Designed miniproteins, single chains, continued (4). Designs and how they scored, part 10

Each design is a single chain, and the fold is of that chain. pLDDT is the mean over its residues in the fold that is shown.

## One batch from the design tools (miniprotein)

Design m12315
Fold by ESMFold2-Fast:
Structure m12315 (fold): chain A 78 residues (1-78)
Amino acid sequence: TMEDEKRKTIILFRALAVKSEAYLLKKLYPELSEEADEVLSLVDKAIDLLKKGDIDGAEKALDEATDLLDKMVAKAKA
């Protein structure tokens, strides 16, 4: 449906944004590399779920990636 296509587009946009931020933080804060790799793994999982047509699963994986990224940013600011 057109609604599903909009959801897929939003998920892909969010995935690219999260991936870019995680990659930059990994470069700037090598001590957070393990957490950055976990974020990147969750983004890859979300994209794989989208390819399989699991939109709800992809959103859940991205929400988990975003939560972990927020914790990573908090540690970088401390």
Scores: mean pLDDT 87

Design m12316
Fold by ESMFold2-Fast:
Structure m12316 (fold): chain A 87 residues (1-87)
Amino acid sequence: GAGALGPAAREGLLRALKLALEEGLPIGQAVGAVLRGIGAGVDAGLAGGSERESSVAANEGTKESLLSLGSEKGAEAAEEGKRRAEE
């Protein structure tokens, strides 16, 4: 469906969330960053994007949000999720 996320995207987002929390980000900020990423993926799907395009957008949005909050390891996990979604 529109805005659907593939398994690679889901795994990347969950790993990014866990690593951000392990780096000491407040739960609200870490969850908010992942939700912003998911929002980007949904927007890509609603614009007619594929599951791959939505998955890439979700992980990229999560990476950018986590980097802005200082979560380097969370952002690295989101980049890995994006790379796997591009396969």
Scores: mean pLDDT 80

Design m12317
Fold by ESMFold2-Fast:
Structure m12317 (fold): chain A 80 residues (1-80)
Amino acid sequence: SPEDQMLQNMFRVYQLVGMMRDISRNNGGNPDLVKKTLEASDYATQVMLQAQTLSPEEATKLLQETIKKLEEIYDEMLKS
């Protein structure tokens, strides 16, 4: 259902932010990695608040765009 897709995408957003926090911790709290993680976390929080005001279909579109952006940030962090 659209609701199930929305929930799965919400889970993926939280998972990506968690993975970014793990990279930051595993690199001794490198300031650049911490900054990227905090910016990604803030962005994800704002998106999650917006998603709650949308239909499941519109929320799913927003979350999918958010996942792509977070995956790009995660890939940049892996190169550090």
Scores: mean pLDDT 86

Design m12318
Fold by ESMFold2-Fast:
Structure m12318 (fold): chain A 64 residues (1-64)
Amino acid sequence: MEKARKLLEENSINGKVHAPLAIEIAMELGLTREEAIKIVRPLIDENGYVDVDELLKALEEALK
């Protein structure tokens, strides 16, 4: 999770990242593209962004 947190912190604007970047970071943690999309898609807002805190929580749950 430390690598994901660093990548999200470095690439976030106002605590949010673009959905494609969120999917890439999930895949970097060992998730397949399908798994990453399933986790990230529900978290995407109307502007195509994902909240970093919600994403980290979802990734921690998925990797247990």
Scores: mean pLDDT 80

Design m12319
Fold by ESMFold2-Fast:
Structure m12319 (fold): chain A 85 residues (1-85)
Amino acid sequence: MDLGSVVISLSNGKEAIESAREAVKKLTGKEPSFEDAVKIVAAASEAIKTGKPVSVEIELDGERYRVTAEPTGDPDKARLTAEKV
């Protein structure tokens, strides 16, 4: 099953963290920790800055997921995908 993709907004730190949490919840059905949400926002910011995909691994309910952030061409937006490791 395709877990799909979700575009997040990075306009400010609080909104970026909330967008990352909502995106992971839509992609996996579970909400990440604050620390994992911060890692995802950092990966998304790096992807936008470099124009290259950036991946991070997070743990949800004892299961490992790889979250990949891709640039969209918009300086305030990144596309997130998630896959189970």
Scores: mean pLDDT 80

Design m12320
Fold by ESMFold2-Fast:
Structure m12320 (fold): chain A 74 residues (1-74)
Amino acid sequence: SMAEQAERGALLKEQVERTREWFRANRDTLSDEEKERLLERVRGAAEQSGKLGYEEAKKAAEELAKELEAYLAA
């Protein structure tokens, strides 16, 4: 149970980090609308990770959301 929760949290964190690397590789080809949709999904992932107690995944998603917000504001 605890081991399964830790494993799920680690997988979610890896997914967020993979999404961040993908965003950095593709950010110049993405429309603002596509970036906004990604931001909404990442914010949702942070909220759900928090509800499930996946603190590392939550933090990674919050950091990615902040990066997306800064890029959209530039």
Scores: mean pLDDT 86

Design m12321
Fold by ESMFold2-Fast:
Structure m12321 (fold): chain A 93 residues (1-93)
Amino acid sequence: KHPLAIKIRNAPTKEEEKKLVIEAVGIALDYAESGNLDHAIEILRDAYEASKIPEIQELLRKTIEEVEKAKAAGDVDRAVSILRETLQKLEEL
């Protein structure tokens, strides 16, 4: 779907996959800040399905669960906060 997912799937190193996943989460954050949580979740799911590194995959899985809960509650600010925290955690991997 998203061109970035193809790049994540084909990333030859953990560092390259991490960089591309950070880019994907950043795009999801932009959508969330505009109130478009459906597109944010779609991008996160595409990145999750394409990821191969277990630590990155598990972090994305938890992020998707929390953003979906924020969407169910109608809490855009919480979704944005979750995505910002995920970006920080990705940088630390």
Scores: mean pLDDT 88

Design m12322
Fold by ESMFold2-Fast:
Structure m12322 (fold): chain A 89 residues (1-89)
Amino acid sequence: SPPKSITLHKLDADGVPQTTLLEAGEPGPQASEAAKRASEAIKSLDDSSEIRLTLGTSPGAIADAVEELAESGKKTVEVPTSTDPRQSG
């Protein structure tokens, strides 16, 4: 099957909107656990899902947002800036 993907919308450090494509590819063995979690969760999603990020989003928060899309059936999830240290790794 073709790799599944989602569209990631985020603001950069200057508040400029940027769009990237996040794919269900296999992260390398040196990849963070957050990247591995995100990759695995994307495999459960349909194409055309979106994540909208605020400033300062961590990789853990992105992984959590992808998992929420897979569990909730939503097409869009917004991720606020997190101050929780557990989501900053």
Scores: mean pLDDT 57

Design m12323
Fold by ESMFold2-Fast:
Structure m12323 (fold): chain A 100 residues (1-100)
Amino acid sequence: MRRDLATKIAAMGIAVAALDLAERFGNKEEAEQALKTAKSILEDLVRLAAGMPEEEQREAIELAVKILSKHPELQKAFLDAVKDNPTLRKAAEEALEKYK
């Protein structure tokens, strides 16, 4: 996996952890900001992955889905982000099925 793609996956993991903490402590403003940040990172990740070979796309998508496994809203945003790319959409759907 490319360093830039790995960095985006790591950043998404941090944003998801921030969302979990904000929700746990009832801070609605921080939760909304963390969710917005996670969605932005996710869009960057999808755009970056779209330019990569199919094998690297599949690996990146599987890792992304695993990080988003506890967040239905982020899973929905992810599916929406990949909807216009058939290869990424198929990889995302297969990974979501595997990690249910």
Scores: mean pLDDT 79

Design m12324
Fold by ESMFold2-Fast:
Structure m12324 (fold): chain A 80 residues (1-80)
Amino acid sequence: AEELLKKGMEAAKNGDYETAASYFEQAADVYEEKGDYRKASGAYFLAANAYLKSGDTQKAENAEKRALELTRKAVEAEGG
């Protein structure tokens, strides 16, 4: 998961925002499967930002919505 985040950040640094968003979504899915909802949420926010920079506003909105849903799950999983 951390390796996928690093690959996404490297792609974003090179201006390849579509590839960056793909890596961030993959990292988010891995974190979600592990029950790490806080890290999964963060990765989806990174994907949303990358989609905005690529001009894909619909995918950005979908990624942001998923990030917010995962933030709620993270709070519940932490007992707060």
Scores: mean pLDDT 81

Design m12325
Fold by ESMFold2-Fast:
Structure m12325 (fold): chain A 75 residues (1-75)
Amino acid sequence: LVYYNLGVAYESLGRTDLAVKAYLKAIELDPSFLPAYGELIKLVERHPSLKEEVLAELSKVAPFAVNILEYLSSL
């Protein structure tokens, strides 16, 4: 998946902001692609300041991912 690989590349460059956007785009294009959710969870765990943005955007592209949204909101 192009956007997932792009997200991984941005993380390796320290571009956390761009990595978040790339993983969210990967989920928008394929909502069943679990690795992108896993990377977003790890990013929020490492960078709690991203929590509000990730929750807001993820709830728009994957409102059905209730367990993930609840977990992120509990951090």
Scores: mean pLDDT 82

Design m12326
Fold by ESMFold2-Fast:
Structure m12326 (fold): chain A 68 residues (1-68)
Amino acid sequence: MPVLSREQLEAAADLLLSLAEARQDAALKGMANELRTLLENGAPREELQAKLYEVDALMESRSTRLET
């Protein structure tokens, strides 16, 4: 997993939230909202990175079946 800056994490959260809303993916939307909330609350880097890893694992699981 690449080490992301706080700005990159915020951009990733916004992108994931938009993607989740477009696809009506409740699980992805939940994780994206959690990541955004952690960022807004100034959560420690470790917690932000753990949440991003969870999102990445979810996306990887989906890509196995949805990617063309």
Scores: mean pLDDT 72

Design m12327
Fold by ESMFold2-Fast:
Structure m12327 (fold): chain A 104 residues (1-104)
Amino acid sequence: SLKEQVNKLYDEAKKLFEEAKKMAEETIRLAREEGDWSVAGAAERSLKGLENELKRFEDAIKKGDYETALKEAQELIEGAKSTIENFKKWRDELEARRAAREAA
């Protein structure tokens, strides 16, 4: 039962992590192009945080600690969703700044 729940959450967490990673890479690139080192650094730190959470989740599965794995999966899923929304906001702000500069 716990193992089956962890397996389902693994699929969801992995998909959300890959989406967050792709958005982070796009956000970092745009931030660097716009000279926004603050946003670039924040995005890099957020991605590293999610990578560390994924590692803790996978380590728990490897050890057969499904109770810890369930908790880590939930934290990773919530963290990834929050991070994705922040990346969307930052990308929109960076794109708007680029458009304004190109219009000048």
Scores: mean pLDDT 85

Design m12328
Fold by ESMFold2-Fast:
Structure m12328 (fold): chain A 90 residues (1-90)
Amino acid sequence: MEEELERIREEGLRIAAEVQEALKENWEKLSEEEKEKVLELVERLDEAFRRLREAIDAGDVEAAREELERVRRLAEELLRLIEELMKKKE
């Protein structure tokens, strides 16, 4: 169980790094309106990461899995939004 929490933590860190890289590369290319849209998803994703960390700290494997799945869904949605916005600017 502890080994599984470590894997969940590691996966969460990987997702966070991927999202941060995409935001860092594309942030200055976004309009104010597009930044607001992106920030709404970033806020939701940040909240999901907080819940994930809380579940990991509590040793709750089941809760950690659920929050990691939520993190993955929100990260995929955010990365897709950034990709769609960048394609529009070509």
Scores: mean pLDDT 84

Design m12329
Fold by ESMFold2-Fast:
Order: structure tokens, then C-alpha cells, then sequence
Structure m12329 (fold): chain A 62 residues (1-62)
């Protein structure tokens, strides 16, 4: 995923899983630390990590 694709997917997943605006902002900040394309797997791991740190649940169950 390029940056635009990663940001769009992060916003979609945040809406789908009911993540807060603060969690989404933190996820976008993490994405901006990468100057190279992200894999979808790495993006999902970033989302899960940030959600956990913010006290929210992000579970990819199938």
C-alpha cells in the first residue's frame, strides 16, 4: 500500500471497527513515519497495536 492507500484503508477499518478519532489520528501518525509502501499485514498490525495502546479493541477474526 502506498501512503494514500494505507490512510484510506486505515480510515475504513477505523469506521468498520468503531475506533475513536484519537486512535485513528495516532494510526495516521504511525503511517506517516514510513517513507516506503506498507503491506496490508503491517498496516493491520499497526492498527491493532495503536488501538491496544489507546485502550480500544481491534480484532481481525476472519
Amino acid sequence: LDREEALALAEELARRYGLSEETLEAIKTFISLFDRPLSRELLERIIAYVAREMGEEFRIDE
Scores: mean pLDDT 75

Design m12330
Fold by ESMFold2-Fast:
Structure m12330 (fold): chain A 71 residues (1-71)
Amino acid sequence: SSMQKLIEQYRRQKIMEEARSGLEIMKASSDKIYYKDDKEKVEKAEQAIREAQERGARSRERYDRLIQEAL
């Protein structure tokens, strides 16, 4: 049905957004390790990690709501 396809689309988009946030966290974590002696770069990397985590959480909540509304 069209509703089943819509739910599948939302589930796939949720996974893609989770993967995207994970990659952003990985990149920022790598920068934090590489630039460990540069306080400014460490602070920017920590901020990037927090922002990526917050975006990921908001994205998960949004897609979970969309899936629930479509059920």
Scores: mean pLDDT 88

Design m12331
Fold by ESMFold2-Fast:
Structure m12331 (fold): chain A 63 residues (1-63)
Amino acid sequence: DVDRAARELGASMKEMSPGVVASIAQVLGATEEQSGKALMIAASMGERLSGKQAIEALKSAGV
C-alpha cells in the first residue's frame, strides 16, 4: 500500500527536501511525470517539508 509506505517514511523523516519527496515517489513506482509533479508541488510548499506535507505532495501528484 503506497499510502502506508509514504506514512512510514514520513514518520522516520522529520524534515524532507523536495528532492527527497521526488525520490520517494520513484521508490513507490511513480512515473517520471508523477515524480516531476511531486517535486514541483513539494518545492511550492518550501525547502523543508514535514512528513504530512510530503504525503500531501505525493497524493496531489497521483502517487
Scores: mean pLDDT 74

Design m12332
Fold by ESMFold2-Fast:
Structure m12332 (fold): chain A 73 residues (1-73)
Amino acid sequence: MEKERKLKEAEELEKKADDYHTQATNYRNAAVNLRALDPSRQALADQYEQKANDLETKGDELRKEAEKIREEV
């Protein structure tokens, strides 16, 4: 039953990674829209890009952790 628990943990990490990547894409798109529609909000757009980068990194880390678990099982 240990194998089953590890696979479940990997699935949960993969779902969290996908969520972070989706959020990163949304923030990146928001930043692009802000730059196009309101040049005065460049500072906010920069913040959204930083947020997107942070979320993407977190997603990548969780994905790698999930892959490691799957390889060990």
Scores: mean pLDDT 84

Design m12333
Fold by ESMFold2-Fast:
Structure m12333 (fold): chain A 112 residues (1-112)
Amino acid sequence: DLEEKLRILAETAVKMVKEKADPPPEEMEKAKEANEFILKLIEEIAKKVGEGDEEKEKEARKKLMAYVYKQLLELLKEYGAEKYLEDSLSAESKELIETLAEEGKKLLEEFL
């Protein structure tokens, strides 16, 4: 479940910030597995959308990544930690979130 994986990443990020320390190795491993799951899901959907067209695959990946970042930002807002993700995002990444997140949501709902 994508929502569960996103929550694992958000909770790990919040702990790192609040405790000012690296999480235990087992929690870091969970976060790594969650991240790998999300990236694999994005790649699989992008391939389905692109149908062998490299430019369509790249565009689909951008839209899906924008949606993922938006969902993480919303989860971090629930924890009162949205500033930490916002401060780590480049201006380009913030623009992509604003312009492409809704299209990414559509792709995820259509192909998942």
Scores: mean pLDDT 78

Design m12334
Fold by ESMFold2-Fast:
Structure m12334 (fold): chain A 95 residues (1-95)
Amino acid sequence: KVIAEKVKEKFPDKKIALLSDREIEVPEGITNLNLATDEIPDDVELIVLPKSGPLTSFDLVVATGALSLGKEFVFAVYDPENPEKVTFSKVLKKK
């Protein structure tokens, strides 16, 4: 939940989808999205993946898919011991 609050604080004007493998409670303006069962809504502008470790090949595939759908993608990198310390890394499609 702390990560979701930090995401909304950083991007208050965007329609956000937060990627999670489980149903979690999210603040207003954030959609919880499970990629195993859910499609990305058309009105979502930003997809955020919370990440507590190094990026994997799977994380890069997810980011590439989001960019191909015209969405912005951000990794919310956090320390599990200090979830208040969140770094936002935006993935950009080369223009």
Scores: mean pLDDT 70

Design m12335
Fold by ESMFold2-Fast:
Structure m12335 (fold): chain A 66 residues (1-66)
Amino acid sequence: MLEKRSKINLEMAKIQMEAQKNGVTDELVERYADLLMEGMGAEKDQFPYVKARVRESFEASIKFLK
């Protein structure tokens, strides 16, 4: 059957590309964090941490792409 991991990875890649094109938004960070947690099976109490780290990572990556 189709691997759910591959689908999640593709969706995450799309969000990263949108962040590069349109800039980092809270909506993109939140969706990326949600997908990452789903793929990892992380607990809900970790969501604020994952969201903060995703935002930090996105901001850092676009700085170096300039």
Scores: mean pLDDT 73

Design m12336
Fold by ESMFold2-Fast:
Structure m12336 (fold): chain A 86 residues (1-86)
Amino acid sequence: AQSVLDQVKQQMERDGELAIELGRLSGIGAAQIQMDQMKKYAEQTAQQYPEVKNEILSFAEQQKERVEEEARRILKESLEKARQQK
């Protein structure tokens, strides 16, 4: 159970990191799509491993919050950079 939870957390962290990178390269909408996929993965995995379901879902919520904060920061940085160019 714990090893499965650790693996799932690592996968969700990687998906969150990818969402941040996609947000930087392609904008906030791309980050949102990636996060929706991560949340779906978390829900499907929680059904496979009911003994750690609550921990999987809680971690997914934490990752969503983290990515949303980073996405807002990326948007702000992109706007500042665009203003400096013209």
Scores: mean pLDDT 77

Design m12337
Fold by ESMFold2-Fast:
Structure m12337 (fold): chain A 99 residues (1-99)
Amino acid sequence: MEKYDLEFVEKVAEILRKHGLLTPEIERLVRDKRSSNLLRAQILALELAKTDKEVYEEVKRVSLETQIKEGKDLLKDPNLSPEVKKQIEEAIKYYEEKL
């Protein structure tokens, strides 16, 4: 969902800001909140995060947390088939074990 992409990019931007790596371009793209700019911000932010091992580990943790949150939100749909619900629950457990 677009809302989780925005939340993920905002959290990554905050990690970059904390470590002194946030560029004005990434900050501008995140503030604009357009889908195309969010994708560009994500790509640029992830490339910067890869240059620092500690930053990249924090970004991976935030990615797992975002996937878990999105999965839990999907489980709120009462129209999910039992098989799909089980697959989402198993994916959430897998991501939680990696945290």
Scores: mean pLDDT 77

Design m12338
Fold by ESMFold2-Fast:
Structure m12338 (fold): chain A 89 residues (1-89)
Amino acid sequence: SRADRLLEALEKTEEFAKGMLENPGYTVVTFDGDTLEVKAPKEEMIRRAERTLRLAPAAREMAERMRVEGIGADEQLAMLDEMAAEAAA
């Protein structure tokens, strides 16, 4: 499901943020064979990583809720359709 992919992406994002806190302000991304140079101040990189880790639990909770409620939403729509049919009878 999309929610499961989002949870996996969040896990990878947290790992990346933790790595950034260990060694902020480095030149280490390769994009389509080209190396992108990241020239952010060390403090800015730290703040971004800290923000990511601070928000990650809430984002994960939201993704898990989406996983559960996504299935529930389809079931809720089916229930509403049944209630509408009963009201029409």
Scores: mean pLDDT 60

Design m12339
Fold by ESMFold2-Fast:
Structure m12339 (fold): chain A 55 residues (1-55)
Amino acid sequence: AEAALRQLLAQSLAEDPAASREEAARWGGRMGESLGLPRSVGERLGTEVWDEHRA
């Protein structure tokens, strides 16, 4: 689930390079919940992927 979420987040950030760190956290939380992850875990992964990506 986490690996799939990281890939989805990386793709989303590539498609919207202007997305803020806060937006990435919200995406991670929402997408993570749909994959069975706690919102807090998804939000953290969102910020981690944003920090790793140039978006």
Scores: mean pLDDT 80

Design m12340
Fold by ESMFold2-Fast:
Structure m12340 (fold): chain A 68 residues (1-68)
Amino acid sequence: SLSAAQQRRLAALAVAMARHEARTARSPEEFRRNMDAIKAMLREELGDSPVARATIAEIDRIEAEWLA
């Protein structure tokens, strides 16, 4: 199990990765694939935790804003 500090670090890294994808993705298809991969990683590592839910919600907001 990840410690609370490790969970926060992973959450921060995932959000940073999502923001990087928003700046660098070449197509909507690439962007969706990479965002889905980040969310899948969070679900695998953090499960159905409050940290995972909050982090995935933030990534979903970044994705929705880019695709609008």
Scores: mean pLDDT 87

Design m12341
Fold by ESMFold2-Fast:
Structure m12341 (fold): chain A 77 residues (1-77)
Amino acid sequence: SKIDKLNEILKGLKDAREKKDAEKIIELLESANTIEFHILASFVRMANWLKNESALDKVVEQGIKLVEELIEKEKKE
């Protein structure tokens, strides 16, 4: 289901964030296959290229919040 896929992405993002695995974070964001998540993935790539760990972590936090919001919307609609 869509909720199951979103929960899998959420779990993966939290794990990859803890491991500081930028490539896995990008892969997981891209797997959501929406324009917004593709934009977030591009921001992760840029922050990683710039070696800006703080910016990368902030983008991942935004991605996690967006997935959590989408899960809540799917449960209510």
Scores: mean pLDDT 84

Design m12342
Fold by ESMFold2-Fast:
Structure m12342 (fold): chain A 100 residues (1-100)
Amino acid sequence: MTIEELEKRLEENPEDVDAWIELAFLYAERGEIPKAAEYLIKALQLRPDDVRYLLPIAELMKRLGLPQFAVELYTLAAEEKPIPQDLRDSILKALEELAK
């Protein structure tokens, strides 16, 4: 899937978390870390409590150079627990610094 195809999906449905996550992976693969962080922030803001996305988010955190958060998210995914508020705030702050 191309970036242009994913951008079109998001124009039609801006709540498509899968499309935001796929864009974040594609930009991370290209080394465009600020854009990858920006798209991951969008995914987290739309579905902060959806445990189905914990594993792909953890993989993205690892690729973005934040492996400490990836470890915590893998643990939550294994326990099928949502991200606690304090951890979510810490993750968002770290991603916002990368998006600058």
Scores: mean pLDDT 82

Design m12343
Fold by ESMFold2-Fast:
Structure m12343 (fold): chain A 81 residues (1-81)
Amino acid sequence: GPAVELAKKALELMKQGKFDEAVKYAREALETAERSRDPGEVLAVAHALKDMIKLAKEQGKEDYAKEFEELYRRAVELASS
């Protein structure tokens, strides 16, 4: 769905070293999933955020990993409500 495509774009941007742009797309992905009211879209974005956290940490980008962790926490809260 649209939220998953935005999350996929965020991962592609991270692979290109465009971390600020990746954060923007990750936030838009979560907002899109929240607006969809589809728990499956929210969980899919949460899974992608977990991959983004891992990639950011592997590249030593701890500040970006923290931003993705905050988004991941919000996604889990939305999926659990």
Scores: mean pLDDT 86

Design m12344
Fold by ESMFold2-Fast:
Structure m12344 (fold): chain A 97 residues (1-97)
Amino acid sequence: HMMSLEEAKKKIKELVKKLVEAIKNKDYEEALRYAKEIVEIIKQYDEETQKELAKLAIEELLKFDKEIAQEAYRILLLVADEKTAELLEEAAEELGL
C-alpha cells in the first residue's frame, strides 16, 4: 500500500536508524531486511520523489560515524536495483558520503 510522502520520509528515517543499529550489532540479516524496506519505499514513487527520498536516506546516514555510514551505504547499494542504486550514488557524491 502506497504511503503518503510524509509517512515515507518518517519511515525512511526510522529504517536508517534500525539499519545502522543492526550493523553495529553485526546482525546482517536484519540490516539487509531494513535496507530492502528502504529501497522498496523509494521505488513506490515517481522519479523526482525517488531522488528526494534517496537524498534523505543519505542525509540520515551522514548523522552517524563515517565508517558505519559507509557500511550502511554499501548494504543499500547491494540490495538496490540499478535505478535506485544510481540515485543513492548521486546523493552520496553530492552530500559527501
Scores: mean pLDDT 88

Design m12345
Fold by ESMFold2-Fast:
Structure m12345 (fold): chain A 85 residues (1-85)
Amino acid sequence: MKEELIKKIEKVLEETRRLIEELRKSNPELAEKLEKRLEELEKKLEELKKNEASEEELEKLLLEAEILLGLARMGLAVVKIEKKR
């Protein structure tokens, strides 16, 4: 169901935004780069909502959003490793 996929994408993007905000405290350059990518994905989601996109297109956007979430988590993990020194 398209609506369920849209909700999943929105949740992933929201979680990613929160992680980027936390990352900004320790690595503002990386946070800025990830935020630009997040804005691109948010714009794509709005376009897909307007154009009655296929489930396949929404699934591809979900994958891109999950990759960005993974990058944000990895950025925070690097900061935690540095603090253990």
Scores: mean pLDDT 81

Design m12346
Fold by ESMFold2-Fast:
Structure m12346 (fold): chain A 83 residues (1-83)
Amino acid sequence: SLRERLRKAAEELAKKLGYGDKAQEFADYVLGLVDKAGEIIGDEELAYRLALESIESLLNGDFEKALELEKELIELVRKALEE
């Protein structure tokens, strides 16, 4: 599932940043944020896909792609909140 893939990607990111001992806690935090974003925009799959692709891009060293995907998700949340 996208949720399980995002959890694993977030845990790997935490390890890469030197917080392997807090990997599960970090992943739970990320999943909570993405769940809220999906609720706000009304599209859970889109929120999970954008978050997953962003984190996977960071893990692959593609910082520019990660930033653009993150901006897309933030813009979707911003627009939904202005309704």
Scores: mean pLDDT 85

Design m12347
Fold by ESMFold2-Fast:
Structure m12347 (fold): chain A 100 residues (1-100)
Amino acid sequence: MGNSSQEVLNEAYKAVMAWLQLLRYASQGDREGALRSAELAREHAQKAAELAEKEGDTDLARDSRAFAQAAGVVADLLRAGEDPRDALGKGLRLLSELLG
């Protein structure tokens, strides 16, 4: 029996790890690795947001949605042929605007 808080934290952790992989692959110019990592970051951040809302953690839900939205924008830009570093830069700017 995982507690609900542990499930939220596990999905948030996976989202953070996918974002770190996105940073790594984008910095190396690896478009395929960056795209896969952005999609995983979006998926896990979205799951974390939904679980956090169910738990009543409105701050974690808001932050997780911001990470999901930013990762989705990076994925869309990469699919549109944007340079991985430029796509990442735009995603990080959006994330900063959404978080603060």
Scores: mean pLDDT 87

Design m12348
Fold by ESMFold2-Fast:
Structure m12348 (fold): chain A 74 residues (1-74)
Amino acid sequence: DAAARRAALRARLAALVAQLRNSDFTHDDQKTLMALEQQAVDLRVELQGLDAAAIAALQQPQARAELLAELMNS
């Protein structure tokens, strides 16, 4: 069921966003922060059903930063 899959992806994304918003990562936790940010981007890509061009655009630092800012403020 596509609707159930989308709901699960939204719940997982919301949990990752909440973790990022409430985390105070030290220098030693930088790899964990980067991994969580990448997971959030990957889930957003799957949830939105982005095409190859849109996915390629997220390789640009500015586009990635804007997406992460959107997720953190949702």
Scores: mean pLDDT 68

Design m12349
Fold by ESMFold2-Fast:
Structure m12349 (fold): chain A 65 residues (1-65)
Amino acid sequence: APSREEIERVVAEEAAHGAAHGLSIPQVALGAARRLGLELSDAELAAIRSLEDVVATLERKAREA
C-alpha cells in the first residue's frame, strides 16, 4: 500500500498538472488514484471538494488495502 508521504507527493504533482491544464479536483483525484493503484467510487468522488479531501480519501483507501 502507498505511504502517506507517497500519497501527498503524488497528489501535489497531479494538482500542479491539473492547475496547468484546467483540470477539476475530481480529475486530479482520479489521476492520483490511478498512479497509486487505488480505486475511487463515484460516491467518494462526489464527496471530494478540496485537495485536502483527495489526500484524506486516498490515505483512508491505502490503509484499508
Scores: mean pLDDT 82

